# Designed miniproteins, single chains, continued (4), part 92

Each design is a single chain, and the fold is of that chain. pLDDT is the mean over its residues in the fold that is shown.

## One batch from the design tools (miniprotein)

Design m15188
Fold by ESMFold2-Fast:
Order: structure tokens, then sequence, then C-alpha cells
Structure m15188 (fold): chain A 90 residues (1-90)
């Protein structure tokens, strides 16, 4: 399903991000910085696509509140990941 594909893609990106971030903490390079930034853009793209799918299916106030919470959690996660990348390369 589209949801299962999203979950799998997100899991793969998280694994790759964690691996590259560990490598960058040991030896920060311009190549690792570029790869981590590319992964963050891919995360944003997938999250945006998922949010758009969810928005089209919102019919109740409960679903709307869950969507807004999902948006908040996703935004906070990306900001934390960006902060980790910035911290390593400063």
Amino acid sequence: SLHDDFVLRMANLNAEFSTLLRQARQQPTDELKAQLQALLEEFRRLQKEQIEVMEKNVKTEEQKKRLEETKRVMDEEIKRMEAEVQRVFQ
C-alpha cells in the first residue's frame, strides 16, 4: 500500500541518516554534509507527500486534530535532525 511504502522509505532514510551522522561525528567532511542535507530534503519531500494524502482524507474534527499533531511532530523531528547536522559541522 502507499502507506506501507511510505513507512519503508522513511525507515530506510532514518537508517542511512543515522549511519552518515555517526560517520560525520567521527570525521566531518563536505561530502558527508552534502549527503546528510540531501537526506533531509528527501525526508521533507516524503513527509509533505504523506501530509497531502492525509489532508485529502480528513472528514472529521478528530481526524483534523490528528493531522495537525502529525504535522507538528514531523516538523519537530526535521528541526531536530537539522540541528544535529548543524552542530556536527560547526
Scores: mean pLDDT 85

Design m15189
Fold by ESMFold2-Fast:
Structure m15189 (fold): chain A 66 residues (1-66)
Amino acid sequence: DVEKLKEDLELLYKQVKPLVPPEKQAAVDKAYKEALEAIERYSETKSEEDKKAAFEALGKLLKLLS
């Protein structure tokens, strides 16, 4: 369920944002917005290309949070 995934991502970001160091804040904000946008595009198109883009964006966000 793409809508649930979007909600879960928003909740995760809300929890993590106060814990992100100031020097990483801009990169994390950008990665979060890119992941959210990619998930929305996949929800509209349901294409394999947009699905791959959504997974790549989520992977980038998770690496920044590690």
Scores: mean pLDDT 80

Design m15190
Fold by ESMFold2-Fast:
Structure m15190 (fold): chain A 89 residues (1-89)
Amino acid sequence: KEELLEKAREAAAYANAASKHPDFDLQVEAAINLIGVAVLLNSAKRKGWEDLAKAIEEGLDEEVEPSEETVQKARELLHEAIKLFDELE
């Protein structure tokens, strides 16, 4: 469960940072990742998983420098978080 919370928080932080990147193509990729983060957050709230919801919200509030790497990491971490979330059901 700690692994899920950590990956979800990092995915949210990196996706939010990537959305501020000046490259338009990377901004589009980041927007898709942020939609995934929003879906995961809503699912966590609906299931009463307050720890997971808090981790995602904390990630969205983190200030991380935008880079090409943050887009790739956001996608990877989001995919891993969703997989871990599904395994806990």
Scores: mean pLDDT 75

Design m15191
Fold by ESMFold2-Fast:
Formats: sequence, C-alpha cells, structure tokens
Structure m15191 (fold): chain A 101 residues (1-101)
Amino acid sequence: SAREEAERDARGGEENARRLGESETPEGRVGGALGAIGGALGARLAARRAGDEEGERRAREYEEEAGRHAGRGAMSETPEERRRHGEEAARYVREAARAAA
C-alpha cells in the first residue's frame, strides 16, 4: 500500500539522516543527506501514486524542509550542527510519511 511504501522509505530516510549527523567523512555526510531526501521523496511519490493530492502537497512541503536541513547538515563544520540538522531532517521525513498516509 502507499502507506507501507511511505513508511519503508521514511525509515530509510531517518536512518540516513542519523548517518548524516554521525558521519566523520564528507562522503558519509553527503550520502546521509541524499538518503534522507530520498526517504521524504519516496513518501511524497507514494501519496501521488495513491491519488492523494492533499497528502502529496503536504509531503512536498516536508520534503523541502528535509532537503534544507539535510543540505545544511552536509555543509556544517561542527559535529553538533550536523547532528542537529540530521535530527531535523529525520523529523521532516517522518512528517512527510505521515502526510502520505
């Protein structure tokens, strides 16, 4: 179901957002950021496939916020900022999945 797809993609996105916050390498941070964005995107696309126009619209807003935090986290110079942005990206990935349900 669209909900199951959104929940699966969100779990992957949340895990990648955590990796973004914890990664000591630029490559790991970029990979984590892209994975977080992919999770939110997956949730939005699940809503679109289900024909849920309102769910897709709300999930798109959360996808944009997840992308902003993931991007800022990947570019952050301190572990504290990376962790904070990773946590926010994970939060928005969860909201995207919830909107898609």
Scores: mean pLDDT 86

Design m15192
Fold by ESMFold2-Fast:
Structure m15192 (fold): chain A 63 residues (1-63)
Amino acid sequence: MDMVSEACRLFAFGEKTVEELCDLLDLSPETKAQLLQDLDEAKKTGGEDPLVILRRHLRAHLE
């Protein structure tokens, strides 16, 4: 399994938080803050699946 898919699996199964995944993948504080903001916004609007948001950000930074 690629790194993005593995990270999404860990999040989906509740084994890792978004914060823990950002730390494990050594993402910048700016990337972490943006990801958390996008997830909070999705929760408030009910629009986008959190896994879709997480996968999009991880693909952008791990390719």
Scores: mean pLDDT 76

Design m15193
Fold by ESMFold2-Fast:
Structure m15193 (fold): chain A 85 residues (1-85)
Amino acid sequence: MAEKREELRRFVEQALRFIKNAPKDKQKLLAEFAGQVIAKRGLLEVGLTPEEVIAIVQEEADRLGLSDETKEAILEGVRKAAERL
């Protein structure tokens, strides 16, 4: 259980770091897609609540210094994926 949560946090860090380094015109689309993938892994593989997934995304986005616009695009992806479960 704890190991899967750490793997998810590492995946989130890697995904957000990739988005931060992507071209500005592609960041929003990549952010929304990453949010959906993060949500599916967190909810289905780890068994987290949507609130716990959102907390991990917010913590890592703030740590990496992502813009509010990019952070909200990721969170929107998380919300969209959660609605489908």
Scores: mean pLDDT 82

Design m15194
Fold by ESMFold2-Fast:
Structure m15194 (fold): chain A 60 residues (1-60)
Amino acid sequence: MSLKEGAIQFIKAFPDVELRTLIDTLYREKAIDEKEKEELLAIADNGGTKEDLIAYLKKL
């Protein structure tokens, strides 16, 4: 499983955790880089959903 696949599974595993906390955890665990963190936070800050985060990660 790639790091991105692991990140997607992590997001799916924690449906009750807020988007920012999920993104910060993925960055801390080195599953995403700085650019990916910034882009995911921008999605969350503009009213994005967990499905939007997953769609972003699938495009990588």
Scores: mean pLDDT 79

Design m15195
Fold by ESMFold2-Fast:
Structure m15195 (fold): chain A 91 residues (1-91)
Amino acid sequence: NPKIKVLLAKLNEAKSVEEATSILNEILELEPNFKKILKRESIDIVRVAFGLNKKDAVEFLENKLKISKKERGTTESLAKVILDVKKKTGI
């Protein structure tokens, strides 16, 4: 979907959790099935970015980012993950 590709490019330029959340909500409006993968995507981003296994990635989300299991299904929690990874990896 070309519209989603444009939004993903904007997401890479996002400087705040609020901006990233807005872009992710636009993606979700275009692709509602994205809601089903939000929890998994947050874990996978942390795993890949920091070379962690699934257990350590979940502990990172809960203990370092304060994202509970209930919150991992939200666009705001995914935005927090994306911004934290960008901040710690230098993009």
Scores: mean pLDDT 80

Design m15196
Fold by ESMFold2-Fast:
Structure m15196 (fold): chain A 76 residues (1-76)
Amino acid sequence: VEEAIKKLREAAKAFEAQPGGGPVADTARKAMEALENGDFVEAAKYATASALIAVALDNQEALKKIGEAMRAVDKA
């Protein structure tokens, strides 16, 4: 789970790097907070929302990091 949290933090930074990305970075941060609290259902909800937002904004770096985070959870 520590690796997943790290990847979600990187996704949030990728969102913040684009114009208007601040509010959408909050969705990735909520997924990170849910993982830190052991709430995997809430984490999956916010991670999925973050991935959809990344696709809509064409933020390939954020999408890649969210995918890496989801994969890291599956290995834990």
Scores: mean pLDDT 76

Design m15197
Fold by ESMFold2-Fast:
Structure m15197 (fold): chain A 72 residues (1-72)
Amino acid sequence: MVEELSPEELKKLIKEHVKGLVEYLSSQVSEKEALEKVIKQVKEDAELAKKLGLEDVAEAAEEAKKELEKKL
């Protein structure tokens, strides 16, 4: 049985995943390059989520993107 995640849990998981991905990539490439790569991916994911009607996912992705852009 796959338990359905609440919107709040989903938003938290997306934000944590995005932050973890930036930290991981920053260990392999420059922080700026890691931020730029993750921002591009999150932007694409947000647009796809909006197209699919996944508003909670789209909102979480946009928020994560904005937090990363503040670090640039």
Scores: mean pLDDT 75

Design m15198
Fold by ESMFold2-Fast:
Structure m15198 (fold): chain A 90 residues (1-90)
Amino acid sequence: SVADLKAQLVARMARIAAEIVEDLRRYEPEKTAEFTALLDRVLADPFDDEALLAGSEFASSLKNPELSIRAGALLSLLEMGNWVLKKLEK
């Protein structure tokens, strides 16, 4: 069901987000609040085009290139996944 797929996707992405937050706290702690705010924004509105741009800009602002790629990929995946799930809920 859509609900089962949503639950599985949310659980997997929450785990990945937690790992990124832990690494941000270790390497770039000043960026943790901004990342959390972007996660909340992407989850709240799948049609917020500015959220995807803000996510890309956030990723580019990170000094650690591995964290930049991981954070950017997660924010993009969350936006796309939430968009698909919202379309299926109608």
Scores: mean pLDDT 75

Design m15199
Fold by ESMFold2-Fast:
Structure m15199 (fold): chain A 64 residues (1-64)
Amino acid sequence: RPPSAVHTRLGVSSSETEDLEARLTELEEQVFRGEVSEAEALARLTPAFAARFEAMLEAYRKLS
């Protein structure tokens, strides 16, 4: 069997990761400003990123 010449990269590239982090930060600020509800923001994110977003919100609540 010939080796597969097509190999998907490790997933999200560094630049894409930075873009996603920027979007997460923007959503967090919008939620705190009352522009977007937590449920609405979570619905826009994939489950993996939703967990990360919730962790960020909880960390912020602990500091505040």
Scores: mean pLDDT 65

Design m15200
Fold by ESMFold2-Fast:
Structure m15200 (fold): chain A 67 residues (1-67)
Amino acid sequence: SAAAEEEELLALLRETLGLIAQLAQQDQEVADQFLQQMAAAISEADPEASRRRLRELYERVKEVVKA
């Protein structure tokens, strides 16, 4: 359903933003680049393309953070 899809998207955005905030404490330049990519993904008019870009961004940010 649309509500479930919105919930998933918001959770992904929240998690990605949290990781970017962590990166900002170590490297503000890299964090700023990811913030710009997130803004671009959110601004995408096509919901499919937006969701895809956000998933790719999340994977890249997660790789850089390395738990």
Scores: mean pLDDT 81

Design m15201
Fold by ESMFold2-Fast:
Structure m15201 (fold): chain A 57 residues (1-57)
Amino acid sequence: SLEELAEELKDLNGFEAAAKLLREGYSQEEAAEILVLAHGVSREDALAGVRTVAKLL
């Protein structure tokens, strides 16, 4: 489930979590939603971070 995945990502930093989700085929919007649940950041901040990580992959 989304909640179980978010729990597993709590041990990763934002870059590691975003990179993992993007490599696994999640969209940037889906990755941002999961990071909101995992790290408690705003959706806007999560999406900005995911977009930055996507440019580096």
Scores: mean pLDDT 82

Design m15202
Fold by ESMFold2-Fast:
Structure m15202 (fold): chain A 66 residues (1-66)
Amino acid sequence: MDPEELDEEVTLALAEIYRALAKMSKDKEEQINMLEKARSLLESARPTPEVQALLDEIKKEIEKLK
């Protein structure tokens, strides 16, 4: 396993954790902050179909909160 492949798996897992934290939060500002962290992480990652799909979902959730 090369570093790039490991980073993708870690990035997807961490982004999913931030997304879950946002859904559990009752504070709108905290929800947006967690989703923005997930978005930034995914935008910095290698563009794969899984990264693109999760990024699209997170962007939609951010738009719903703004």
Scores: mean pLDDT 77

Design m15203
Fold by ESMFold2-Fast:
Structure m15203 (fold): chain A 95 residues (1-95)
Amino acid sequence: SSAEFLEWLKKTTDPEELRKIGEELAEIAKHDPVGAALAIDYLSKVLDEEQLRIVLETVIEKAPENARKVLDALKTIGSPKAVRILEELLEEKGL
């Protein structure tokens, strides 16, 4: 669940755990890019920029074909920090 995910996340600063979060979000994004975007928006309020970058970079790596749909959903939700970082990462990867 999203709530259990957020509580676990508050206790982790480990890049490996952040990558695992990104992998789970990538799997969600393949079926529900709006749901993934909502989860990312919540994470953007809890994680610092570097932590969020690790999560979003992993999402692009594992679900590159869905990353643009997640970005569009984040723009619709109004998640400025997540939008900025995801746009930067997509530009870097030519997506």
Scores: mean pLDDT 84

Design m15204
Fold by ESMFold2-Fast:
Structure m15204 (fold): chain A 101 residues (1-101)
Amino acid sequence: KEKIVELLKKALEHTRKGVEALRAGNVDEALRHIAEAIQYVSEALKLAEELGDKEVANILRKALDYLSQAAVQMETDPEAAIDYGEQALKLLEEALKKAES
């Protein structure tokens, strides 16, 4: 449980930095941060599945899909990539709140 919270805090930090970098036009920096966020969310998802926390696991799968869509759209549709990143942020904040309770 504590490990999932730590991973989600790191995922939130990198997702936020990725969205901020993308808004500033720094696509390479945004991609690096989103890639790190994907790794942290993937590790948190694996742990949530091992613990049988279906609610957190389902939220994290949705967050991963949005982060992946953000990465795909970064160069061709930055506005869509920002929207996907913001959706991922909301889901990761929800997952963190549930993991802390």
Scores: mean pLDDT 88

Design m15205
Fold by ESMFold2-Fast:
Structure m15205 (fold): chain A 95 residues (1-95)
Amino acid sequence: ASADLALGIAAYNAGQYDIALRAFERAVERLKKENPDSPEYALALLFLGRVYKKLGKYDEAIETYKQALEVAKKSGDTFLQKLAERYLKEVEKEK
């Protein structure tokens, strides 16, 4: 999960959204099984949603950001809650 998150972030910053997508999907799958209420899982979902948005997949981005918000609430991470709320608001305006 940690290695997939790092790879995904590097690929995203390089504009390699296909590589970023696969890396974040692997991170999300692992974190969902191992730490479903963790800040790391919320963060992975936020990055996955950002990749969907970059690929023009706005419905998938919205769904993924909503999942990230719920996980962030369960984790008690107020920063990730606010970040998810902001990304959700932004993507809903662009759709």
Scores: mean pLDDT 86

Design m15206
Fold by ESMFold2-Fast:
Structure m15206 (fold): chain A 69 residues (1-69)
Amino acid sequence: MRSTAYARAIGRAFALGADGKSPEEAAQEAVRYAEEQLGRPLTPEERDSLIRAAKAAAEVGQLARELDA
């Protein structure tokens, strides 16, 4: 089945970063969102991968808003 949960979680982290949230807070929210969408906890590998991607996305979100201003 095509899963968009991971992609949506990363997109949400980007939006949170653009909205001024910390990369840590954005990553925690991305993990929570992905687990809710999947209806299961993430594996350690999925969780580590998502946290890394979500933190990067949030940092890019913050930078994008700064550059757009």
Scores: mean pLDDT 79

Design m15207
Fold by ESMFold2-Fast:
Structure m15207 (fold): chain A 95 residues (1-95)
Amino acid sequence: MEHYQQILKAAEEVIKATENALKNGPPNPLVQKALELAKELYRMLLTSDVPKEKILELARELIKTLEQALKNYPPTPEMKKALEAAQELYELLLA
């Protein structure tokens, strides 16, 4: 239960970091897509019947989307923080 609470907090931090990247950075459709993926991941985490494999797949897609955002648009500190938060979430999900 404590581990599950840590995962939920990490997912909330990904959402917050991605929202900050959208507010404080130039318009970026990949960051917007990453926010949608982060919110979907959080919804899946709240649903007890979602297989862990699907959650991990969505987390990988989120990381890939943020990596593409950093490559194809001017990188911002907020965008990098969103990627780092997503990577931390993925590590928690693997444990």
Scores: mean pLDDT 82

Design m15208
Fold by ESMFold2-Fast:
Structure m15208 (fold): chain A 74 residues (1-74)
Amino acid sequence: SEEEKKLKENFIKAVETLVKYLNEHRPDLTEEEKKAIADRIIDLLENYLKQKGYSDEFIEEFRKEARKKAEEVI
């Protein structure tokens, strides 16, 4: 439970860090393109969590929080 919470927080932080990196280093990208890149990374992280046997509820919570955080930072 605590390990799951920490993993989720770390993955959300990774998505946030990616979006901040794109904002700083890729000023050529549109907001839509940045969202598409973030969504692709979130999809990859979801697939990883599914392969590791995390619950559908946990994965859905992660997706919602990660997408919200990415959109806030874009």
Scores: mean pLDDT 86

Design m15209
Fold by ESMFold2-Fast:
Structure m15209 (fold): chain A 61 residues (1-61)
Amino acid sequence: SLEEMLEEIRRLAEEYLASNGDAAAEARLKAAVHRTMEAYPEQQELIAAFVRELAREVRAA
């Protein structure tokens, strides 16, 4: 479901944050966002907003 894919994105974002900017973790996060947008094109705006909020949190850390 969309909810499960958004939870995966959040988990990968937390992994990226914990890794202190590891390139492999960033690549996994970006790939998950891309897959989610492809699976739910009608929800692209919601997915983009979710990612923007996670990016704000990552920059604040």
Scores: mean pLDDT 79

Design m15210
Fold by ESMFold2-Fast:
Structure m15210 (fold): chain A 73 residues (1-73)
Amino acid sequence: SAEELRKKIEELERELKELERLRKELEEEIEQLKKDNADPREIAVKESALAIVEAAISFLREKIERLKRELKE
């Protein structure tokens, strides 16, 4: 139903906001580590985590867009 689709979209949009917050935190941590000339291994671990979060954000954005298209039909 349209109601179930709206609820699913709202749920995914909340998840997206949490991931966007985590992405920002990781970006800030990476920037700080680079400024502090930290261990390249620590930077690499954070960059790997950032890549995973960015992939999850892209997946959720695409899923939300698809569900919104279904809702408009």
Scores: mean pLDDT 88

Design m15211
Fold by ESMFold2-Fast:
Structure m15211 (fold): chain A 94 residues (1-94)
Amino acid sequence: MPRIEVEVDKDVVEAGEILRVTVRNLGEKPVTAHVALLDANGNVVKASEPVRIEPGGEAVFDLKVEKPGKYTVRAVARDEDGNTASAEKEVEVK
C-alpha cells in the first residue's frame, strides 16, 4: 500500500500568497501524486497537475489562494498496482 505525507510551509497564509505544499513518498514504490485545495464546503477550488514521486522522494506544489477562508489541502497518490493513499492538512487563508 502506498504511504505519503503532506506538509505545508505555513498553516496560515494571506490571500494572494503562495502556499507551498510538499508531498513525500514514504512507500517502496513510485507513485503519481496530485494536490487539491478544498473549500469549507468540500468543493475543489484548485488542483495541481499529477507528478511522479520516486520512493523516498518528494514533490513541491505551489498553490495561490485569493479568497480568505478555511481550506483543506488533499494529496492523493496512486501506485502502479492501482493502490491509493491520501493525506490532508488544514490551512487558513486571511
Scores: mean pLDDT 85

Design m15212
Fold by ESMFold2-Fast:
Structure m15212 (fold): chain A 79 residues (1-79)
Amino acid sequence: MSPIMQKALEEIEKLGKPKNIEEATERGIKAAKRLVEEGYDPLDAVSASTAAVARELGERASPSDVNRIANKVLDAVEK
């Protein structure tokens, strides 16, 4: 596992495991913003945070759900 991915998973666990797509989106945005604050590239932060929340949701998230989360996290970070 990459260091950035491990850090994203740690941030998601600290915020609490998401129970649904809406919570996953919120945790993903918070994790990505934290990674950017720590000096990671915004696109890498979005990718790692999206993968981390997808991993925590597991079978509860479809590929389409993961893409929607990724787009919302990217929009929030690019502001």
Scores: mean pLDDT 81

Design m15213
Fold by ESMFold2-Fast:
Structure m15213 (fold): chain A 88 residues (1-88)
Amino acid sequence: MDNLVNQTQYYTDITRQLSDNGGSSTDVRRYSDQSVNYGTQARDQGMQQGTDDSIAKAYEADGYGNYAQGYRDDQIRRNRRRQRRQRR
């Protein structure tokens, strides 16, 4: 369980770094998708185990996946703004 939460957070952090530092949209999408995938696995495993701790970790991982999607959306908005600035 901890491994899935840690992987969700790791891919969310990479998604944020790439989004903030002008990484490729393909990479940001790939890492955000990985975060969501691990978050879903953590939620399913946590709910199946049914302990208060496992359920809490499942919600934590789901939250990280949602942040990763937010960072991807932020990059899309920034890329659109940059493209508009480059077109004179």
Scores: mean pLDDT 77

Design m15214
Fold by ESMFold2-Fast:
Structure m15214 (fold): chain A 111 residues (1-111)
Amino acid sequence: MKVEVSLEFDEENKTLTLTIEIHAPTLETAQEIASTILNALFTGDIEAAEKELSKYLTPEQVKAVVEAIRKALEALEKGYTLVLRLTLRSDEPGATPQVIEMILTKEQLEV
């Protein structure tokens, strides 16, 4: 299983784009990883996310995802708009990648 994260800051527009690509053996597993990341962003519970992600990802990948979530939460607290792009891919033959895009602000997350 593999997760890739990238962060792009637009200081002029006060926007942070967080792009996460999840590649798992099954789409169900990719959805569980995505759900864990989303719950961390909505709740701010990074410790719960780290514990759950450790079931699926290497320590290095967990650290990268956790740091990206922390930076996103910090940007939201500073008044940035978060553009979240999640791509879910599986190794299953014929499976179509799923894309989840969301625009989040501090007011929506109560952080």
Scores: mean pLDDT 82

Design m15215
Fold by ESMFold2-Fast:
Structure m15215 (fold): chain A 68 residues (1-68)
Amino acid sequence: MLSLVRLTEVQRLAAEALRALGEPIELYLKHRDTNPELAEKYAEELEEISKEQVKKIKEAEKEEEEKE
C-alpha cells in the first residue's frame, strides 16, 4: 500500500490537485447537461486549474530528482 506516513512533495501536490479538481469536474458535468454556456466557463476554469497544478507537480518532481 502507498505510505500515508511519508509523502513526497509530488504526492502531496497530486493529492491537492485531485481535491481542487473534484468539485469543479462534477459541476462541469452537471451543468453540461443543463447549461452548456456555463459548462464552457467551467471547462476553461478546469483547464487553468489543471495547468497550474501540473506545473507545480512537475517543478516539485524536478527538485526531488536533483536532490537525489
Scores: mean pLDDT 70

Design m15216
Fold by ESMFold2-Fast:
Structure m15216 (fold): chain A 66 residues (1-66)
Amino acid sequence: MTEEVLRRAAEELSRSDEPAETVLLRLAEEYEKEGDEFSASVLRTMARAMRGMSNAEAKERLQAAL
């Protein structure tokens, strides 16, 4: 479960020019709309932890967590 969410987050970061926090919060909203509040909560926690990080840095950190 968590590994799949992290993989999707890394892919979204590699396709976006927006700050990592913004990308992860948007992805969390999508999971929440799908009824997956656990994944949404994980993504919101990660967005807070990665505040101020570039997309490249955030992606590398997510890949290292896999």
Scores: mean pLDDT 77

Design m15217
Fold by ESMFold2-Fast:
Structure m15217 (fold): chain A 120 residues (1-120)
Amino acid sequence: SPADEIFKLYLEALEKMPESLRELLKEAMYKLVEIIDEAVEKNLPLEELVERLVEEFARFVKKVSELVEKKDLEQAKEALKLLIEALKKYMLAKGIPEEVVEEVVERLEEILEEELEKAK
């Protein structure tokens, strides 16, 4: 089921994330899912959903970049890529249009690359 695939990606992201940052990733996933659920429940404009997700993810990745040890940087990056894939599947499962999901994914991937380069 879509739920099983999303859970598997989330679990893989948690296992790949440096142990010291796993609680931060759990908190971020909860907040991002809450934003998606609220947008669907309240029928918010899709542009507002995109901006809220991008803003929350940017705050999360900035905090990761400040806390991650240089030796764990590549591992954290791979964990966050799995989180983005889990969010992609979650948004699609919630009926968000594919074009909007693709826009979110591209912007989250850009944030990930830009913010983690600052941790080098």
Scores: mean pLDDT 89

Design m15218
Fold by ESMFold2-Fast:
Structure m15218 (fold): chain A 95 residues (1-95)
Amino acid sequence: MSGGPLTPEELEEEILEGVALILKGVQLSIIETAKEKIEKDKLDKEKVQKELREEFKKLFERIREEYKKKGLMTPKLEELLKKIEEEILKKIEEL
């Protein structure tokens, strides 16, 4: 049974997979909550979209800062974050 630490390459792959899974979960939760608030509280869609864009921008800034602080920010991670951010912004426009 192998009980050794992950290699740097395995660690990068685990980080990329983990970040993608977490961000997809957060995206689904926030978008569903926004839909419910628009329906239940009769909130202006444009206002909700603006607030969501600001909140996701802050979330991605925090994620980038944390990974940079840990020395784990790689070009692959930055590319992944950019792609997920663009996907989320598209989903917000679809509200």
Scores: mean pLDDT 76

Design m15219
Fold by ESMFold2-Fast:
Structure m15219 (fold): chain A 71 residues (1-71)
Amino acid sequence: SVEEELRRMLEGLEKAEEVLDSLSETALRVGLHEAREALAFARENEAKAPELARKVIELTERLIARMEEKL
């Protein structure tokens, strides 16, 4: 379901945020790509799971900004 996918994304992104400062440049580039994909998915599915989608959107926007600053 969309909700299960968004929860999976949220959990993965929260774990990525915890280790962000220890990621290699290669891992940051992969993480940036994944965060952008998660952001797009959450925006497309906001109507189906508004609360969960908003949490993913907020976290991905923050992570993308931090990852881009490090690259």
Scores: mean pLDDT 85

Design m15220
Fold by ESMFold2-Fast:
Structure m15220 (fold): chain A 63 residues (1-63)
Amino acid sequence: MVKVLYGDDTLEEALKEGAKVVKDGTGPFVMVAEPKSEEEEKKYIEKLKSITGGITKMVKNVK
């Protein structure tokens, strides 16, 4: 499982990529990608990073 933290405008795109969102109330919110495999985790991280313009905090392998 991959966690990524970024702003509202990228949320819709991340959800289309299969990410799950957990809004922490502090803004920005936390998105959790639900990976099917390690390959998919990497792809989600790269996609989310590109749509956010690199303004992200990522936590990989969160259970």
Scores: mean pLDDT 49

Design m15221
Fold by ESMFold2-Fast:
Structure m15221 (fold): chain A 64 residues (1-64)
Amino acid sequence: MDPVVEGLLTLLSLGLPVDESFWSLPAREGLLRATHEFGRERAAALIEASDLPEEVKRLLLSLL
């Protein structure tokens, strides 16, 4: 797996803080890369399967 995608999945598993600064972080680039690699449906499934708070999942899904 691409290191950027692996990094994103690791950050998702650790519960990223969700605020305006989140969208300027490398995590945003990793999310965009994951959607290109896995497709939106697979990326959405990975987000839903994560241990992130529901607010974070909703926000990430809205970017797909």
Scores: mean pLDDT 60

Design m15222
Fold by ESMFold2-Fast:
Structure m15222 (fold): chain A 72 residues (1-72)
Amino acid sequence: MSHIQQGLRFRRQGNFRQSSRHFRQSGRDFFSQGNFDLSVQSFLQSGRLDPSNRLDYDINAGMALIKKKILG
């Protein structure tokens, strides 16, 4: 939750690199908690804000989506 708020704050300040980092951390936290929907959304936002690391973020989002598909 706090990482999403920090990500939104950095995005409003135009600091997309820091915003992306916080959304990535949020995605990892939600994935470990089993909240795959919020994990996918967080990783997708992170990849949109930092396209240079998009592949890593897309892979993590894909893994969360696969687990959601199998378990739900």
Scores: mean pLDDT 74

